# Designed miniproteins, single chains, continued (2): the designs that were tried, part 84

Each design is a single chain, and the fold is of that chain. pLDDT is the mean over its residues in the fold that is shown.

## One batch from the design tools (miniprotein)

Design m6905
Fold by ESMFold2-Fast:
Structure m6905 (fold): chain A 90 residues (1-90)
Amino acid sequence: MSEIEKLLKEVEELIENKAPTEEVVKKLLELIDKAIEVMDKLSVKEAEELLKRIQEAIIKIAQEHKLTEEQKKKIDEKAEELMEKYEKLK
């Protein structure tokens, strides 16, 4: 299993198990950082599938957890960086 697939599964498991917000956010940020790092190694299709799964995780976390303004800002900044990397791939 790739490191990115492992991180995706870890984030999804933390969401499913109602883990503490701080732990879920920390793992999500690690996932986004890894996605940014590996983006240039992915096909456009793989990148689109990864982005979709990350976006779904962000939505679920926002719906199920009361995020602080600092946590929201960090997630938004990392998501923007990830999207910029994806746009360069096309």
Scores: mean pLDDT 82

Design m6906
Fold by ESMFold2-Fast:
Structure m6906 (fold): chain A 95 residues (1-95)
Amino acid sequence: DREVQISHIREFGSIGVARSGIMALLQSGDNDKAAEQLYNMADALQLQSDVTKNEKLRKAAELYRQAAEAAKQGDTDTAVKLLTEAEYLHAEGIL
C-alpha cells in the first residue's frame, strides 16, 4: 500500500534525525542528555512493540536501553555500537 510506504519513509527519517542528535550529544560528552534521549526512545518503542507484537521493535527497544546505560557510564564506544544495532532493527521492524 502506497500510503503505508510513505508513512514508513517518514518514520525512517525520524529515526535518522534522532540518531544524529544522540550522536552529537555523545561526541560532545553530554552523556546524561544522550542517555535521556535513548531511554525515551526505548520506552516509546517498547510500547509500540507491545501494541504491534513486533519482535524486531522489542529487540530494538532493549538495545536502545542498553545504549542509554552505556552512555550514562561514559562508555561512548559501547553506546554507539548498541545504538547502531538498535537503529538497524528499528528500521527493519517498520518496513
Scores: mean pLDDT 78

Design m6907
Fold by ESMFold2-Fast:
Structure m6907 (fold): chain A 83 residues (1-83)
Amino acid sequence: MRARVEELARRALELAEEYLETGDSEAGREAMALLARLAREDPEAARRVLREIVEKLAEKLKAPQEEVEAALAKIPEIVAETQ
C-alpha cells in the first residue's frame, strides 16, 4: 500500500516539475489528476507533495509561498463542493 502511495507521490511531483519547466498543459493536468487520487488514498502524502509543488511554483513565479499556498488550500473545499 505505502509503496504505491509513494510511487504516486513521486510521479505527481515529477509531472508537476515537467509542467513548470516546459509549460506542457497535459503534464500539468496529469499531475493534478494524480494529486487528486493521492488525496483520496493518503491525504498526508498529498499535502507533502502539494507543499513541494508550492515551493517550486513560488520559485518559478517569484511569488511568496504564502500566496501560492493560500490559492491551493482551496482545492479540498472545492472537491467537497456541496455538503
Scores: mean pLDDT 67

Design m6908
Fold by ESMFold2-Fast:
Structure m6908 (fold): chain A 80 residues (1-80)
Amino acid sequence: GNADKIQQEFKNLQSKLQNLLKEGDKEEALNILKEFLKTVKSKLDASNLQSIVGLLLDILESAPVSIRDTIKKILQEELE
């Protein structure tokens, strides 16, 4: 379903974000994440938002600890 597609897309995004962070492009990595989250928020119904939030939190477990708090704050600001 839509949640499965978003989870796979976010896994691909996570790999891209990790690569950008290794290269020192933290600002670009965070901008890409924010843009993705705005798109997700605008297209999802309330009925599937909780499932998507759960998947995002699960995927964030594989992010570096140093950026995890920043990502959580972005999720809170964009998804509320």
Scores: mean pLDDT 63

Design m6909
Fold by ESMFold2-Fast:
Structure m6909 (fold): chain A 68 residues (1-68)
Amino acid sequence: APAPAPATTPTAPGRGQGWGADTTVDELFAAQAATIDAQAALNPDITPAQVEAIRQQVRDGLAQLAAL
């Protein structure tokens, strides 16, 4: 019989399972910044300046949402 795979629910940093009333914009930014870093690591032709520009854009977007 096929072995039942154990249920693995790793806690994702910043993206979490508890996106609710206690989720903050800085937590959202941290999760997105981590994703940007991971994508940049997989793309050797992306420059650090481009990564910074993407982070700045995400930060500004989240700041605008927080100001609403």
Scores: mean pLDDT 67

Design m6910
Fold by ESMFold2-Fast:
Structure m6910 (fold): chain A 100 residues (1-100)
Amino acid sequence: SALEEEIKKILEEMIKKVEELLKENPDIPAHVREQLERLRKEAEEAVKKNDLEKAFEIGEKMAKLIAHTGLELNNEKLLEVAKELSEKLKKIKELMDKMK
């Protein structure tokens, strides 16, 4: 469906954004980096399996972890990415609600 394709596109954009964040921010603590890499891979697999609800839930976990880390490190770039991910999640939720 066109709605499912749009949701997948937004989820893929979120996954790419997290990958770019990890590459551009070497100061992210190792334990947070490991958690984000795990969540990113789980989100990629959920998208491949067409499990959009699971991918959305993992996206929420990534956004929350990035926001928490940004606050702890006082890192504005992490906070901006967390905000962008939250906005993308809101769009996905609206699209998912239209599919019911």
Scores: mean pLDDT 88

Design m6911
Fold by ESMFold2-Fast:
Structure m6911 (fold): chain A 88 residues (1-88)
Amino acid sequence: MSAEENAELVREAARLRKAGREVLVRLEGPNSGTFGEAANTIIEGAKLSSEETMVLEGLVRDEDIEHLVEAARLAAEEAGARVEIRVL
């Protein structure tokens, strides 16, 4: 998964959140080497801070969402922020 694709998923989830749609993500599977790159993309795109909570909401039905979820979790841990992710 590319950094641009991860950023697009974050933007789409945020857009769907404003539309009032709920997305709950369940991760299944082993970690991949791409999680670090995805985490950096999310930190850059969302500019997470210790005062911010990243919430991803929307209707996303792509296998790549699992990588985005793990990247968001890692990015939150590094930034000291919270992440709540839900995909239907």
Scores: mean pLDDT 44

Design m6912
Fold by ESMFold2-Fast:
Structure m6912 (fold): chain A 64 residues (1-64)
Amino acid sequence: GPLYRVTIVGDKPAVSIDGETFPKGTVLRATEPPRPVSEGVVAFRLADGRVVLASGDDVEAERV
């Protein structure tokens, strides 16, 4: 399926459901584009199957 490059561009780090944090400047490979899950929060799945939560304003996504 398509892969997505998700870049953390804001000062608030992204956090995986298992508690790993991804600071500003991190580039992640996702299997889906970020999707809204609550007010200002997006979720996306990494290529390894982990789910990551981030502020929607703090991420940029590109299909690769």
Scores: mean pLDDT 87

Design m6913
Fold by ESMFold2-Fast:
Structure m6913 (fold): chain A 82 residues (1-82)
Amino acid sequence: MEKEKKIEEAKKEAERVRTAGDTTASLYQSRADRLRRYAEEHPVTEEERKRLEDEIQRYNTLADESRKKADEAVEKAKKLEE
């Protein structure tokens, strides 16, 4: 019946949201890793180091937020399964 189809559609949508969220998180994480490597490979001033650390923390936070949103979408779909 329609209820079964709606639950299946919700599960597929949650998987899509999870995949998109994981991809976005991976991109932010790669950005943070690149900045960290740059600071390790290049001599930087104290001011530059602080800016790089702030930027790295920002990207790490964005990655965590993306993963959290993906997890919430998956949990929402699980609740529809009863």
Scores: mean pLDDT 78

Design m6914
Fold by ESMFold2-Fast:
Structure m6914 (fold): chain A 68 residues (1-68)
Amino acid sequence: SVEEVIKNLIEILKKTLEDNKDAKLNEETIKEAVKNFREELLEKAPEASEEQIKKAEEEVREILKKYQ
């Protein structure tokens, strides 16, 4: 399901960030990460609605902002 794909991608992202806890992300890196997330989500779940995509992008952005 789209929901499972989103959950798995976010869990991978969180694990990657935890493994690099001292990383400080700038604005451009965060923008690129959100764009890459969208592209991977659409590749794995092309049936995802725009609403699902936007909600997932917002969640990813909030996670990444903690490392800004």
Scores: mean pLDDT 82

Design m6915
Fold by ESMFold2-Fast:
Structure m6915 (fold): chain A 99 residues (1-99)
Amino acid sequence: MEKEAEIIRYRILLYSGFLALKEQVEKYLADRPELRERVLELIDKMIEAVKKGDFETAKKYAEEVARLLRESGDPELEKLADIFLEAVDYYVERIKKAK
């Protein structure tokens, strides 16, 4: 597969993952509006960073999202944080390797 097509594919997968994370955050933090608002703002910043090709900034925002989810005290959100960070790291490294 051409490098351009590989990068586009992984960017689409990252974007889809961020949209899915927003839906889960809306659901699991429905009763915690302050935390929900902060996490959603960070996800929007991650989406914008990926659109600009700034994957290092996207990763930093992803780490902050994971920190907030772990601090929630909800075991499901802690598990979601771990899976999310692993996915972001995987796709960012694949994009770097494709370049």
Scores: mean pLDDT 79

Design m6916
Fold by ESMFold2-Fast:
Structure m6916 (fold): chain A 76 residues (1-76)
Amino acid sequence: PIEVIKEGAKRALEAKDYETMAQATQAGMYVQRKDYQNAIKLLQAGADRAKAAGDERTKELLEEGIRLTKKALEES
């Protein structure tokens, strides 16, 4: 999930959506700590913000990050 989350953060930064970039970056850190529940909350907030801004690509990347993080949670 980390690589997809990093790509989402990078695209948010390119769109100058610093709040979504910060949320995605922090979610990646939670994934590294295996704190998947907090990671999912931040990724959902970022995806919702990207959607509201019309940034479909960042939204899709963060939603993929949520899917992969949920799978990691189920496997833990």
Scores: mean pLDDT 83

Design m6917
Fold by ESMFold2-Fast:
Structure m6917 (fold): chain A 68 residues (1-68)
Amino acid sequence: MSYEELLEELRKLAEELEKQGLLDLAKAVRNGIAYVEELLRQGKLTEEQAKILVEWILREVKEKLESL
């Protein structure tokens, strides 16, 4: 899965969170995406590091959903 595909999955997850009324969690996910994209744009993250970070965010959010 490419970095762009993982970003699209995170964006879809944020939309699903908004649909379920979990607005604070959805905002945190969107802010996380923006932060990773900004660090990549500045050259502070490699694509590999950004991909790992996005994968971990996906796992963390899914685990939080299970605890709610």
Scores: mean pLDDT 81

Design m6918
Fold by ESMFold2-Fast:
Structure m6918 (fold): chain A 62 residues (1-62)
Amino acid sequence: SEAERAFKAIDKDGDGVLTRAEFRAALSGNPALDVDALFAQADADGDGVIDFDEFKALLATL
């Protein structure tokens, strides 16, 4: 799926979660993107990482 492809492209260490640092690094080429707001939407529990289900939910809102 598109979500799985995007997730794997950002998840550089392959651990199945995205850290804020990985997410920020992936989006750093686009200064118009509010990386903090996007991460906060995906990280619903505020645990500091995004799993695949949270990432999929974020993409559904885009």
Scores: mean pLDDT 73

Design m6919
Fold by ESMFold2-Fast:
Structure m6919 (fold): chain A 64 residues (1-64)
Amino acid sequence: GVAEEIVELIEKGEIEKAAELLSEVFGISFDKAKKSVEQILSLKGEGREIALKILEKEVREKLE
């Protein structure tokens, strides 16, 4: 689904595509979405994994 696609794009470093989808899902600006993706990518190890799991859950809840 869209949540899994966003996580995969972030993991692949496809920042702009991930930001576009987040902008559409949450109704926020592209710039805000891009900053959120960059913040997740600034995390390392377990912190990044936790942030991505939270993001996936938030996207799924928003689309329900």
Scores: mean pLDDT 86

Design m6920
Fold by ESMFold2-Fast:
Structure m6920 (fold): chain A 88 residues (1-88)
Amino acid sequence: SSIDLATEELKAALVKQAQEVLATDPDPKKQALAQAVITLATDPSAEDEIIALLKEAGYSEEDARLVHETMRRWIAADREERLRLIEE
């Protein structure tokens, strides 16, 4: 339950921030990055699409793969942080 709540909060926060960028920022590179974040949060299996969006945001293919992996690890780390906080 706590793990599910932490994952839901993380996804909601990422999607909200990305949606705000899409609504307010006309920069196509920032919009591509925001779309990558939304896609990672809603369909993390869409690796090729996420990498393509990151490349559109200005990352090289290698950097896009590293960013994607870093975001995935950050999501995992947040789950572990939430577990540590509730364990006390």
Scores: mean pLDDT 71

Design m6921
Fold by ESMFold2-Fast:
Structure m6921 (fold): chain A 123 residues (1-123)
Amino acid sequence: EKEKKIEEIVKKFEEMIDKLSELALNLWRQGVSVEELRAQLDKAIDELLKEFEEFVKKIVGPALAKRIVTHVRFILEEFRDRVVALAEDPSVTLEQMEAEINRLKKVAIDEIKRILKRLYEED
């Protein structure tokens, strides 16, 4: 059951980071300002975290869900900061942006898997 619950939460996180990655790439391709990019990603993170918390509460209960959401917020904010830093460099190509977003997405997924295993070992 523990492994099954972790898999369900990871799958939901993968859906969230995929949506955030697609939004980031689309906004960058549109040539929005760095300030607008950050603002749109911040709004998306808040909306996605609200949906994620409601989903996770049903699986692990409210106390553990709050702990998981806190860690996920940090992961998504780190993703935002790295994407924004890339967008500040006008020499970055579409190919480089796509490659780095894909790399950052994999790093985020690996990090949530580690966090969930750790949190379940504490209980």
Scores: mean pLDDT 87

Design m6922
Fold by ESMFold2-Fast:
Structure m6922 (fold): chain A 94 residues (1-94)
Amino acid sequence: SEKVKEEILEEFDRAYEKVMEVAKKENDPGVAYTLLQLLAKDVVEKIEENRERLTEEQIEELISYVEEKIREAAEEFNIPEERTQEIIDTLRRL
């Protein structure tokens, strides 16, 4: 369902904005890593809960968008590539 995909994206964008605000305030890569990892897990749970309402293509579009946003945040907060890959691996376990 396109509506379900849009709802997940809107919820993700709001959560991402809050994560960015907290990470900027704390200015700690470890805090940023923890928040992004929780964000990735939340997205995975939402996709799994709605799996029967999403096409494989819609799931890949969601994952690709979220991955790019996580990579952007990881670069901004100087999260090491190895740690960034751990977050992406969590996201792509679907």
Scores: mean pLDDT 87

Design m6923
Fold by ESMFold2-Fast:
Structure m6923 (fold): chain A 100 residues (1-100)
Amino acid sequence: MEPLKVSEEEIERTLAVLEKVAKELEGELKEVAQKVVDTLKQASLEERQQFVQTLLGAFMVLKGLESVEEAHELWLSLSEEEQKKLLTEIFKRIVEEMKE
């Protein structure tokens, strides 16, 4: 897996969208999303970089893309509303994984 470097501005924007998604979600999804947001706020810049890379990997799988680089380019092209929808789907997958 090649390391993808995401800018600090993109990390901050992603966190802002994540916080908006966490506020709009309900029940278990809201709890998981809020924990993720809280963890990232306490995380180092390098840990935030790793998390964004993990999100891009999940996005790649969700959209059937061939690479994390392609997922990153598509992510940057999305509107805030489209980014919110995608993050909601990622949190649904996180909740499903936690059942195991």
Scores: mean pLDDT 76

Design m6924
Fold by ESMFold2-Fast:
Structure m6924 (fold): chain A 105 residues (1-105)
Amino acid sequence: SEEQEKLEKLLKEIAEKIEEELKKEGIDAKVEVAVHGNTVYIKVTSKKDPNEWLVIKATIDGDEITVEIASTTIKDKEKVEKIFEAVTKALKENLEKAKEAAELS
């Protein structure tokens, strides 16, 4: 459907923006974004080691976004923190797109 195509485009755009922020921090990763209700799930997978990944859960409530780590295989706490901060920044800078994706899901 047109709504599904719009959702897929928004999710891809959000993923690309997150990948750009990660790259600024020296992190080369594949980003996948999914939406379920008012929750956005972001999976960040290292391109150097596919066994290193982090899943972030972002809950949208009006203009507020609550970001938390759902799960990770990454043992380096400093790396996890850098990924989390970059993803959170990208989501806040693209909040309007995240809200639209949640409304379309």
Scores: mean pLDDT 87

Design m6925
Fold by ESMFold2-Fast:
Structure m6925 (fold): chain A 96 residues (1-96)
Amino acid sequence: SEHSVEKVLEKLEKEYPEEKFLIYIRIGMEYYVLRKDEEKAKEYFKKAGFDEEEIKEMIELHKNGKTKGLLELILKRLKELGAPEELIKRIEQELK
């Protein structure tokens, strides 16, 4: 199943390689999950446009396996950044 956040983000990055937001989120997740480097993870999440409260919420959602909630937060930020409509619709399909 391609419904994990990490697999969805990997697929989207390959489909939209110019979208820096997706790259920053992936790097931040790698630092948080694989390297346990919360400081660098936070730095990359800030580069993606998340504030400190949103970063705290993302970490809590990930920690509790709330994949849909985490994707909804990512979708909200992409909409605020004016991401392509096709990318927005693609993520909305993963939430259904």
Scores: mean pLDDT 75

Design m6926
Fold by ESMFold2-Fast:
Structure m6926 (fold): chain A 100 residues (1-100)
Amino acid sequence: ALTTLEKLLLSQPKEKLNESVATLLERVALGKLLMDEAGASEARKRDFLARQTARAVALMEKLEAPQELIDAFVAFAEALLDMSPEEALAALRAWVARLS
């Protein structure tokens, strides 16, 4: 089922696509950072990232996001597993800047 946030993002106009994608990036990155702080296992982090990435891709497809943006999001999410918290935060900041 769709969350309240996901329903809200799907109702946004197309000019808000970049803002919606930034929200999805923040959600995935923050989730990974919180799991790192909690000492979650690599298997749990991998499962979380895979599930959140799949959900984000489905939402981006419904928002008619360009394939290049979807591919770049997937690459970012895959790289998050191997990033330190400092690297993840820096990568998130760079991504949000590119979307503005």
Scores: mean pLDDT 79

Design m6927
Fold by ESMFold2-Fast:
Structure m6927 (fold): chain A 74 residues (1-74)
Amino acid sequence: SRAELEAELRRLIAELEELRARETDPVRKQSLENLIAWARELLADPSATDAELRTALLLVRHEIRETRARMAAE
């Protein structure tokens, strides 16, 4: 359902915010801030489709995995 997609996206945004707070590279930090802003705008948009929300979930999950892997290697 849309409510489940929105709840999952909110949870992932919280994870992105934690990663943004830990990020020390200014370019990567700005990239995370941009992704968070985009995802929040999508959540605030009543015209956003389930397909758009699912795409956001895929992109956000990918960025979280990439960022965590990079931070673990540092």
Scores: mean pLDDT 89

Design m6928
Fold by ESMFold2-Fast:
Structure m6928 (fold): chain A 62 residues (1-62)
Amino acid sequence: SMARAAERAARTAKDTVELSRDVLTDSQLDAIREYMRRLGREAPEAGPAAKEAERLAQAAKA
């Protein structure tokens, strides 16, 4: 289903930020955040997972 695909995309983004935060640039982290915000709007069922990935990307910038 599209909802499951969106959840997998959010989970992949979370794992990418968590495992690769020290090699991701601020621009790449901003792109991930923007993608997650868009994903949460288009697939509300994935909203919590997308918000978690967005939050981790923001934390990686700090």
Scores: mean pLDDT 80

Design m6929
Fold by ESMFold2-Fast:
Formats: C-alpha cells, structure tokens, sequence
Structure m6929 (fold): chain A 84 residues (1-84)
C-alpha cells in the first residue's frame, strides 16, 4: 500500500508546515510583546498537537494579560488563523 503511505506522509508534511508557521508567529508575538515563556510554550504545545484554535485562544489570552492593544492582538490572531 505505497500510495496510502505516501498520502499519509504528504499530509504529515503539510501539517508540519502549518505547525511551524503557527509556532513561529507565537514566538514572534511572545518576543515582541514580552509574554511570559510558560504561556508561549503552552500555546506552542497546543499548535504542535494540531489544536490551532486552542493555541490561538491561549496566545490571545496571554497578549491581553500582557496589556497588548486589541488592534495588535487582532492582527496576530488573524495571522495565526491564516497560517493554520
């Protein structure tokens, strides 16, 4: 069943690219806005599990707690949703 193994591998690679893009956005936002490392790590772990909505929600909450303006939070959230 080489065809099914190939399709699974392609899907795994596509999922890896989405995870890498979302994790990069989380790290960039965390660094830019001074989000505490444990909150950034939690969001990245959810992204690594393919739980993009949970990862986005965790980062949005962390940015709000860090006092980031809503306009900047909305831009980060949109970028993460577009990458996922």
Amino acid sequence: QAKQDYEEMVKAMENREAVEKVRRLILEAGDRFGVPAPKTVAAMLHAAMGRFDDAIALLEEALKEAGVPQEEIDRVVKAMRDAA
Scores: mean pLDDT 77

Design m6930
Fold by ESMFold2-Fast:
Order: sequence, then structure tokens, then C-alpha cells
Structure m6930 (fold): chain A 95 residues (1-95)
Amino acid sequence: MTLEELREHARILADVTEQTAQELKKRADEYAKMGKTEASDLYRQAAELVEKAAELFRKAAESPDIDEAVTLINKAVELLEKAQELSRQADRVAA
């Protein structure tokens, strides 16, 4: 993969990840309206991690260095994995 190809993939990932953050925020609001405060708090935390991941993908898309871009993408993926676990915990406590 060229640096230009990697940067383009990072742009696409940032767009998708930003959309995911909005969906998680909507779920947090829905659980808050139901009085499910713990589930709402977990989804809010997941949304914050996903927003940070989107910022890292945006930075990777602008990186002039392939090693820097790869490092930023890897950090973003770690945040997404943590956010996914928080979302799973939210679904368990909401059940």
C-alpha cells in the first residue's frame, strides 16, 4: 500500500467512525430517556472513544509519514475495540 492509498483509507475510516459515534450517542440518549442510567453512561463513554478514534484516523489521513499513519491507525483501532467492549457491557446491564 502506498502512503497516498493509506491516507485515502484513513479518510474513509474517519467518516464511517464519525457516523458510528453519532449512533452511539443516540443510543445513550435513548437509554437515558428509559431511566437506564448505567447503560446510557457506558454508551456515552463508548461514543467518546469512537470520536477520539475518528480524530486519529483524520490525523493519519494528513500524515506525511507512512510509519506515523500506521501508528495513528493502530491507536484508533485500539480505541474502537475498547468502545465495542463498553457497548457490549451497556447491552448486558440494559437487559
Scores: mean pLDDT 88

Design m6931
Fold by ESMFold2-Fast:
Structure m6931 (fold): chain A 76 residues (1-76)
Amino acid sequence: MSEIEKKLQKIYSEVLGVSPVPLDANFYKLGGDGGKHKILVKKIEKTFNVKIPVKDELVTLNIKSTSKYVEEQLKK
């Protein structure tokens, strides 16, 4: 796992209250909802100093997609 994936796995586990969270697991299938999604986005933005589109559920659907997005933002 990359360093970004490791940090995201901890954030997803904390927000969802389940551990371990698989990298390809669907956030909503693991019990995520709109409220938890808002918390997830805030934690990711603060941890990596990046901005996530407020209504883009596909970016944060799983740890793999989120990791890719964060890595691309850090290259700007």
Scores: mean pLDDT 80

Design m6932
Fold by ESMFold2-Fast:
Structure m6932 (fold): chain A 55 residues (1-55)
Amino acid sequence: SSLDQAKALAGQMSAAEVQALIDLARRESETASPEEQEQLAKIIEELETIHQQKS
């Protein structure tokens, strides 16, 4: 799933790179469909958790 792929990718990234990905996902959610916005919100929550673990 997209969430699993995002988690795997974030695991290979630095904290700064994960933060940049979170910022991009938040911006994309503003123009996404409602269904995509819900998916992006879940991805952002997981990325925030990974970022906190790397920080």
Scores: mean pLDDT 80

Design m6933
Fold by ESMFold2-Fast:
Structure m6933 (fold): chain A 63 residues (1-63)
Amino acid sequence: SRELYVRLAARDLGVPEEAVRAAFELIERGESAAAIRERLKREFGVEFSDREIAGLRSALAAL
């Protein structure tokens, strides 16, 4: 379930659930890892690595 994954990923990464949801939305829109990272830092004050974004992209493809 996307909802369950968002909750678990937010807990594992130590970020708000809304940041994970925003990351998924940006991934679905075809945004680059750099653009996703920059926007999440500005909107939520969270720093995602390229590896973490790649992990979220893989998870979304499996949901």
Scores: mean pLDDT 85

Design m6934
Fold by ESMFold2-Fast:
Parts: C-alpha cells; sequence; structure tokens
Structure m6934 (fold): chain A 82 residues (1-82)
C-alpha cells in the first residue's frame, strides 16, 4: 500500500522540518518496514514523500506518524492514499 505526503516548508523552519523529516523517516523504516521516496522542489519550498509498506495498516500508520512529527515542527502537511 502507498501514501503520498506533501509538505510545505516555511523558510524560517526549513532546518527544523528537515531534521524532523529525517528522524521520522528513519523511525517509520525501522518500525513499519516502510520504503520512503523523497522529492524536493527546486526552490526547497515543497517536499513530496512517497511511503510504501507491505500492508495497508502499516502504510497508514507510517504516514500518520510522519504527518504528526512534521506538524509538531510547524510544517503544513497533506496526506493522500495512492
Amino acid sequence: AKYEITVEVPPEKAEEISLALHKAIEEIEKKYGAKVKVETSEDGKTVKITIEAEDKEKAKKAAEYLREELEKVGAKVEVKEL
């Protein structure tokens, strides 16, 4: 199962969001066996993250975890099931 997460990065929080993103990706890869693809826009303002896991429940939990961690550091996050 796959989820797409779109993150809007305010320039003043770019470092905090980047750090939170890296930590959250490492955690969901370890905890849910998620495979993660990250695509950053050329201006650095938008990050698109694709999460894939073996089952729908693991993919959903991984996406929810990533969203929660990024929202804690002030990122605007949109989640879409693929």
Scores: mean pLDDT 82

Design m6935
Fold by ESMFold2-Fast:
Structure m6935 (fold): chain A 58 residues (1-58)
Amino acid sequence: HMSVLEKLQQLRDEFNKKLDEIYEKNKDKSPEEVGKEIQKLFDEYQKKADEIVAESKA
């Protein structure tokens, strides 16, 4: 349990850092384009979190 919790904590830290990078990289782009990148990042992090939990049972 502790191992997967640590991985989830690291994912949240990386998510916050990547989110900041997306805003910096796309500051000249439309909110629509930025929103797509943010949603993709969010979706990937949710999938990775689910995968970590699921794989811990394998």
Scores: mean pLDDT 77

Design m6936
Fold by ESMFold2-Fast:
Structure m6936 (fold): chain A 65 residues (1-65)
Amino acid sequence: SEEIRELLFEEAAYTIQAMNYFVQSRVYEKQGDQERAEEFRRQMDKYLDQANRIGEEMRRLIEEE
């Protein structure tokens, strides 16, 4: 359905942003900036949590139909 497609795109967007934060955390980790690396890891976790929540909502919608 169109609703499920929209949720899929939203999940993908959060996942892509989480990967961007992951890359930034690795760059700062390599530079020895542990505080910046940790900040970007927290942002990655937040975006992954949002992606997972959207995925769960999408799964419930599919299973209840």
Scores: mean pLDDT 86

Design m6937
Fold by ESMFold2-Fast:
Structure m6937 (fold): chain A 78 residues (1-78)
Amino acid sequence: MSVEELAEELYEKLLEILTSKTLSLNEKQRKIVELVEEASKTEKGLEAAKKALEKIRKEHPEFEPFLAPAERVIEEKE
C-alpha cells in the first residue's frame, strides 16, 4: 500500500470517528489517538497519518480540537 493510499484510508477512518453521533468528545479523541499511534508504528504509517490529519484540518477545520492530542503523538515521533 502506498503512503497516499494509506493516508486516504486513515482519512476515511478519522472522519467516521469525528462524525459519529454516539461517541463523546473524549471517546473521539481517544479513538483518534489510538488510530494514529497504531499507524505511526511504521515510517510509512507516520507519514500517512500526518497527511490524513492535515487533510482533515484543511477540509474540516471545525474538527481541529478533536485532533490536537493525535497531532501531539505525531510531534513526539518526529
Scores: mean pLDDT 81

Design m6938
Fold by ESMFold2-Fast:
Structure m6938 (fold): chain A 64 residues (1-64)
Amino acid sequence: MLGPGLERARQLAKTPLEKKMVELEERYVRTPDPAEQARLRDEMVELRKKLPKLTDEQRAAIRA
């Protein structure tokens, strides 16, 4: 699905780091190239490891 989930993620992204994560997810969804998808996936995994959780709501959702 293009757009709906990413649009909400974009609205929730308030910091530059959060916006970068959303940008990578948008590129991942938009690219039809499996090789590009693999590279973007690796970048998202690395970024996720380096960036701590920034909102209490996200932390609560994970522990549900």
Scores: mean pLDDT 65

Design m6939
Fold by ESMFold2-Fast:
Structure m6939 (fold): chain A 93 residues (1-93)
Amino acid sequence: SEEKRQRLKELLDKFIEEVTKALENKDYDKVREIARKFLVELSKILTPEQLEKAREKLGEILQDLVDNRDKMTPEEIREFLKKKAEELLKELT
């Protein structure tokens, strides 16, 4: 549905912005809180199967960010998250 796709895009855009800002401040606890809240919002619009897939992909994304935390600029983090968000949106729609 177009409405579901638009809501997913809005949630992903907000997630990218909030995570990027938290990482710029080296606030890893806030990144964890942002991810938790994001999954709660996704649970309102995704099927259980889609939510499980989103949870797994989000875990992979966060692990990759942690593994590369000292190697990426804030702009590189934003571009990485945008690419991963586009992949996730395509898989969920």
Scores: mean pLDDT 81

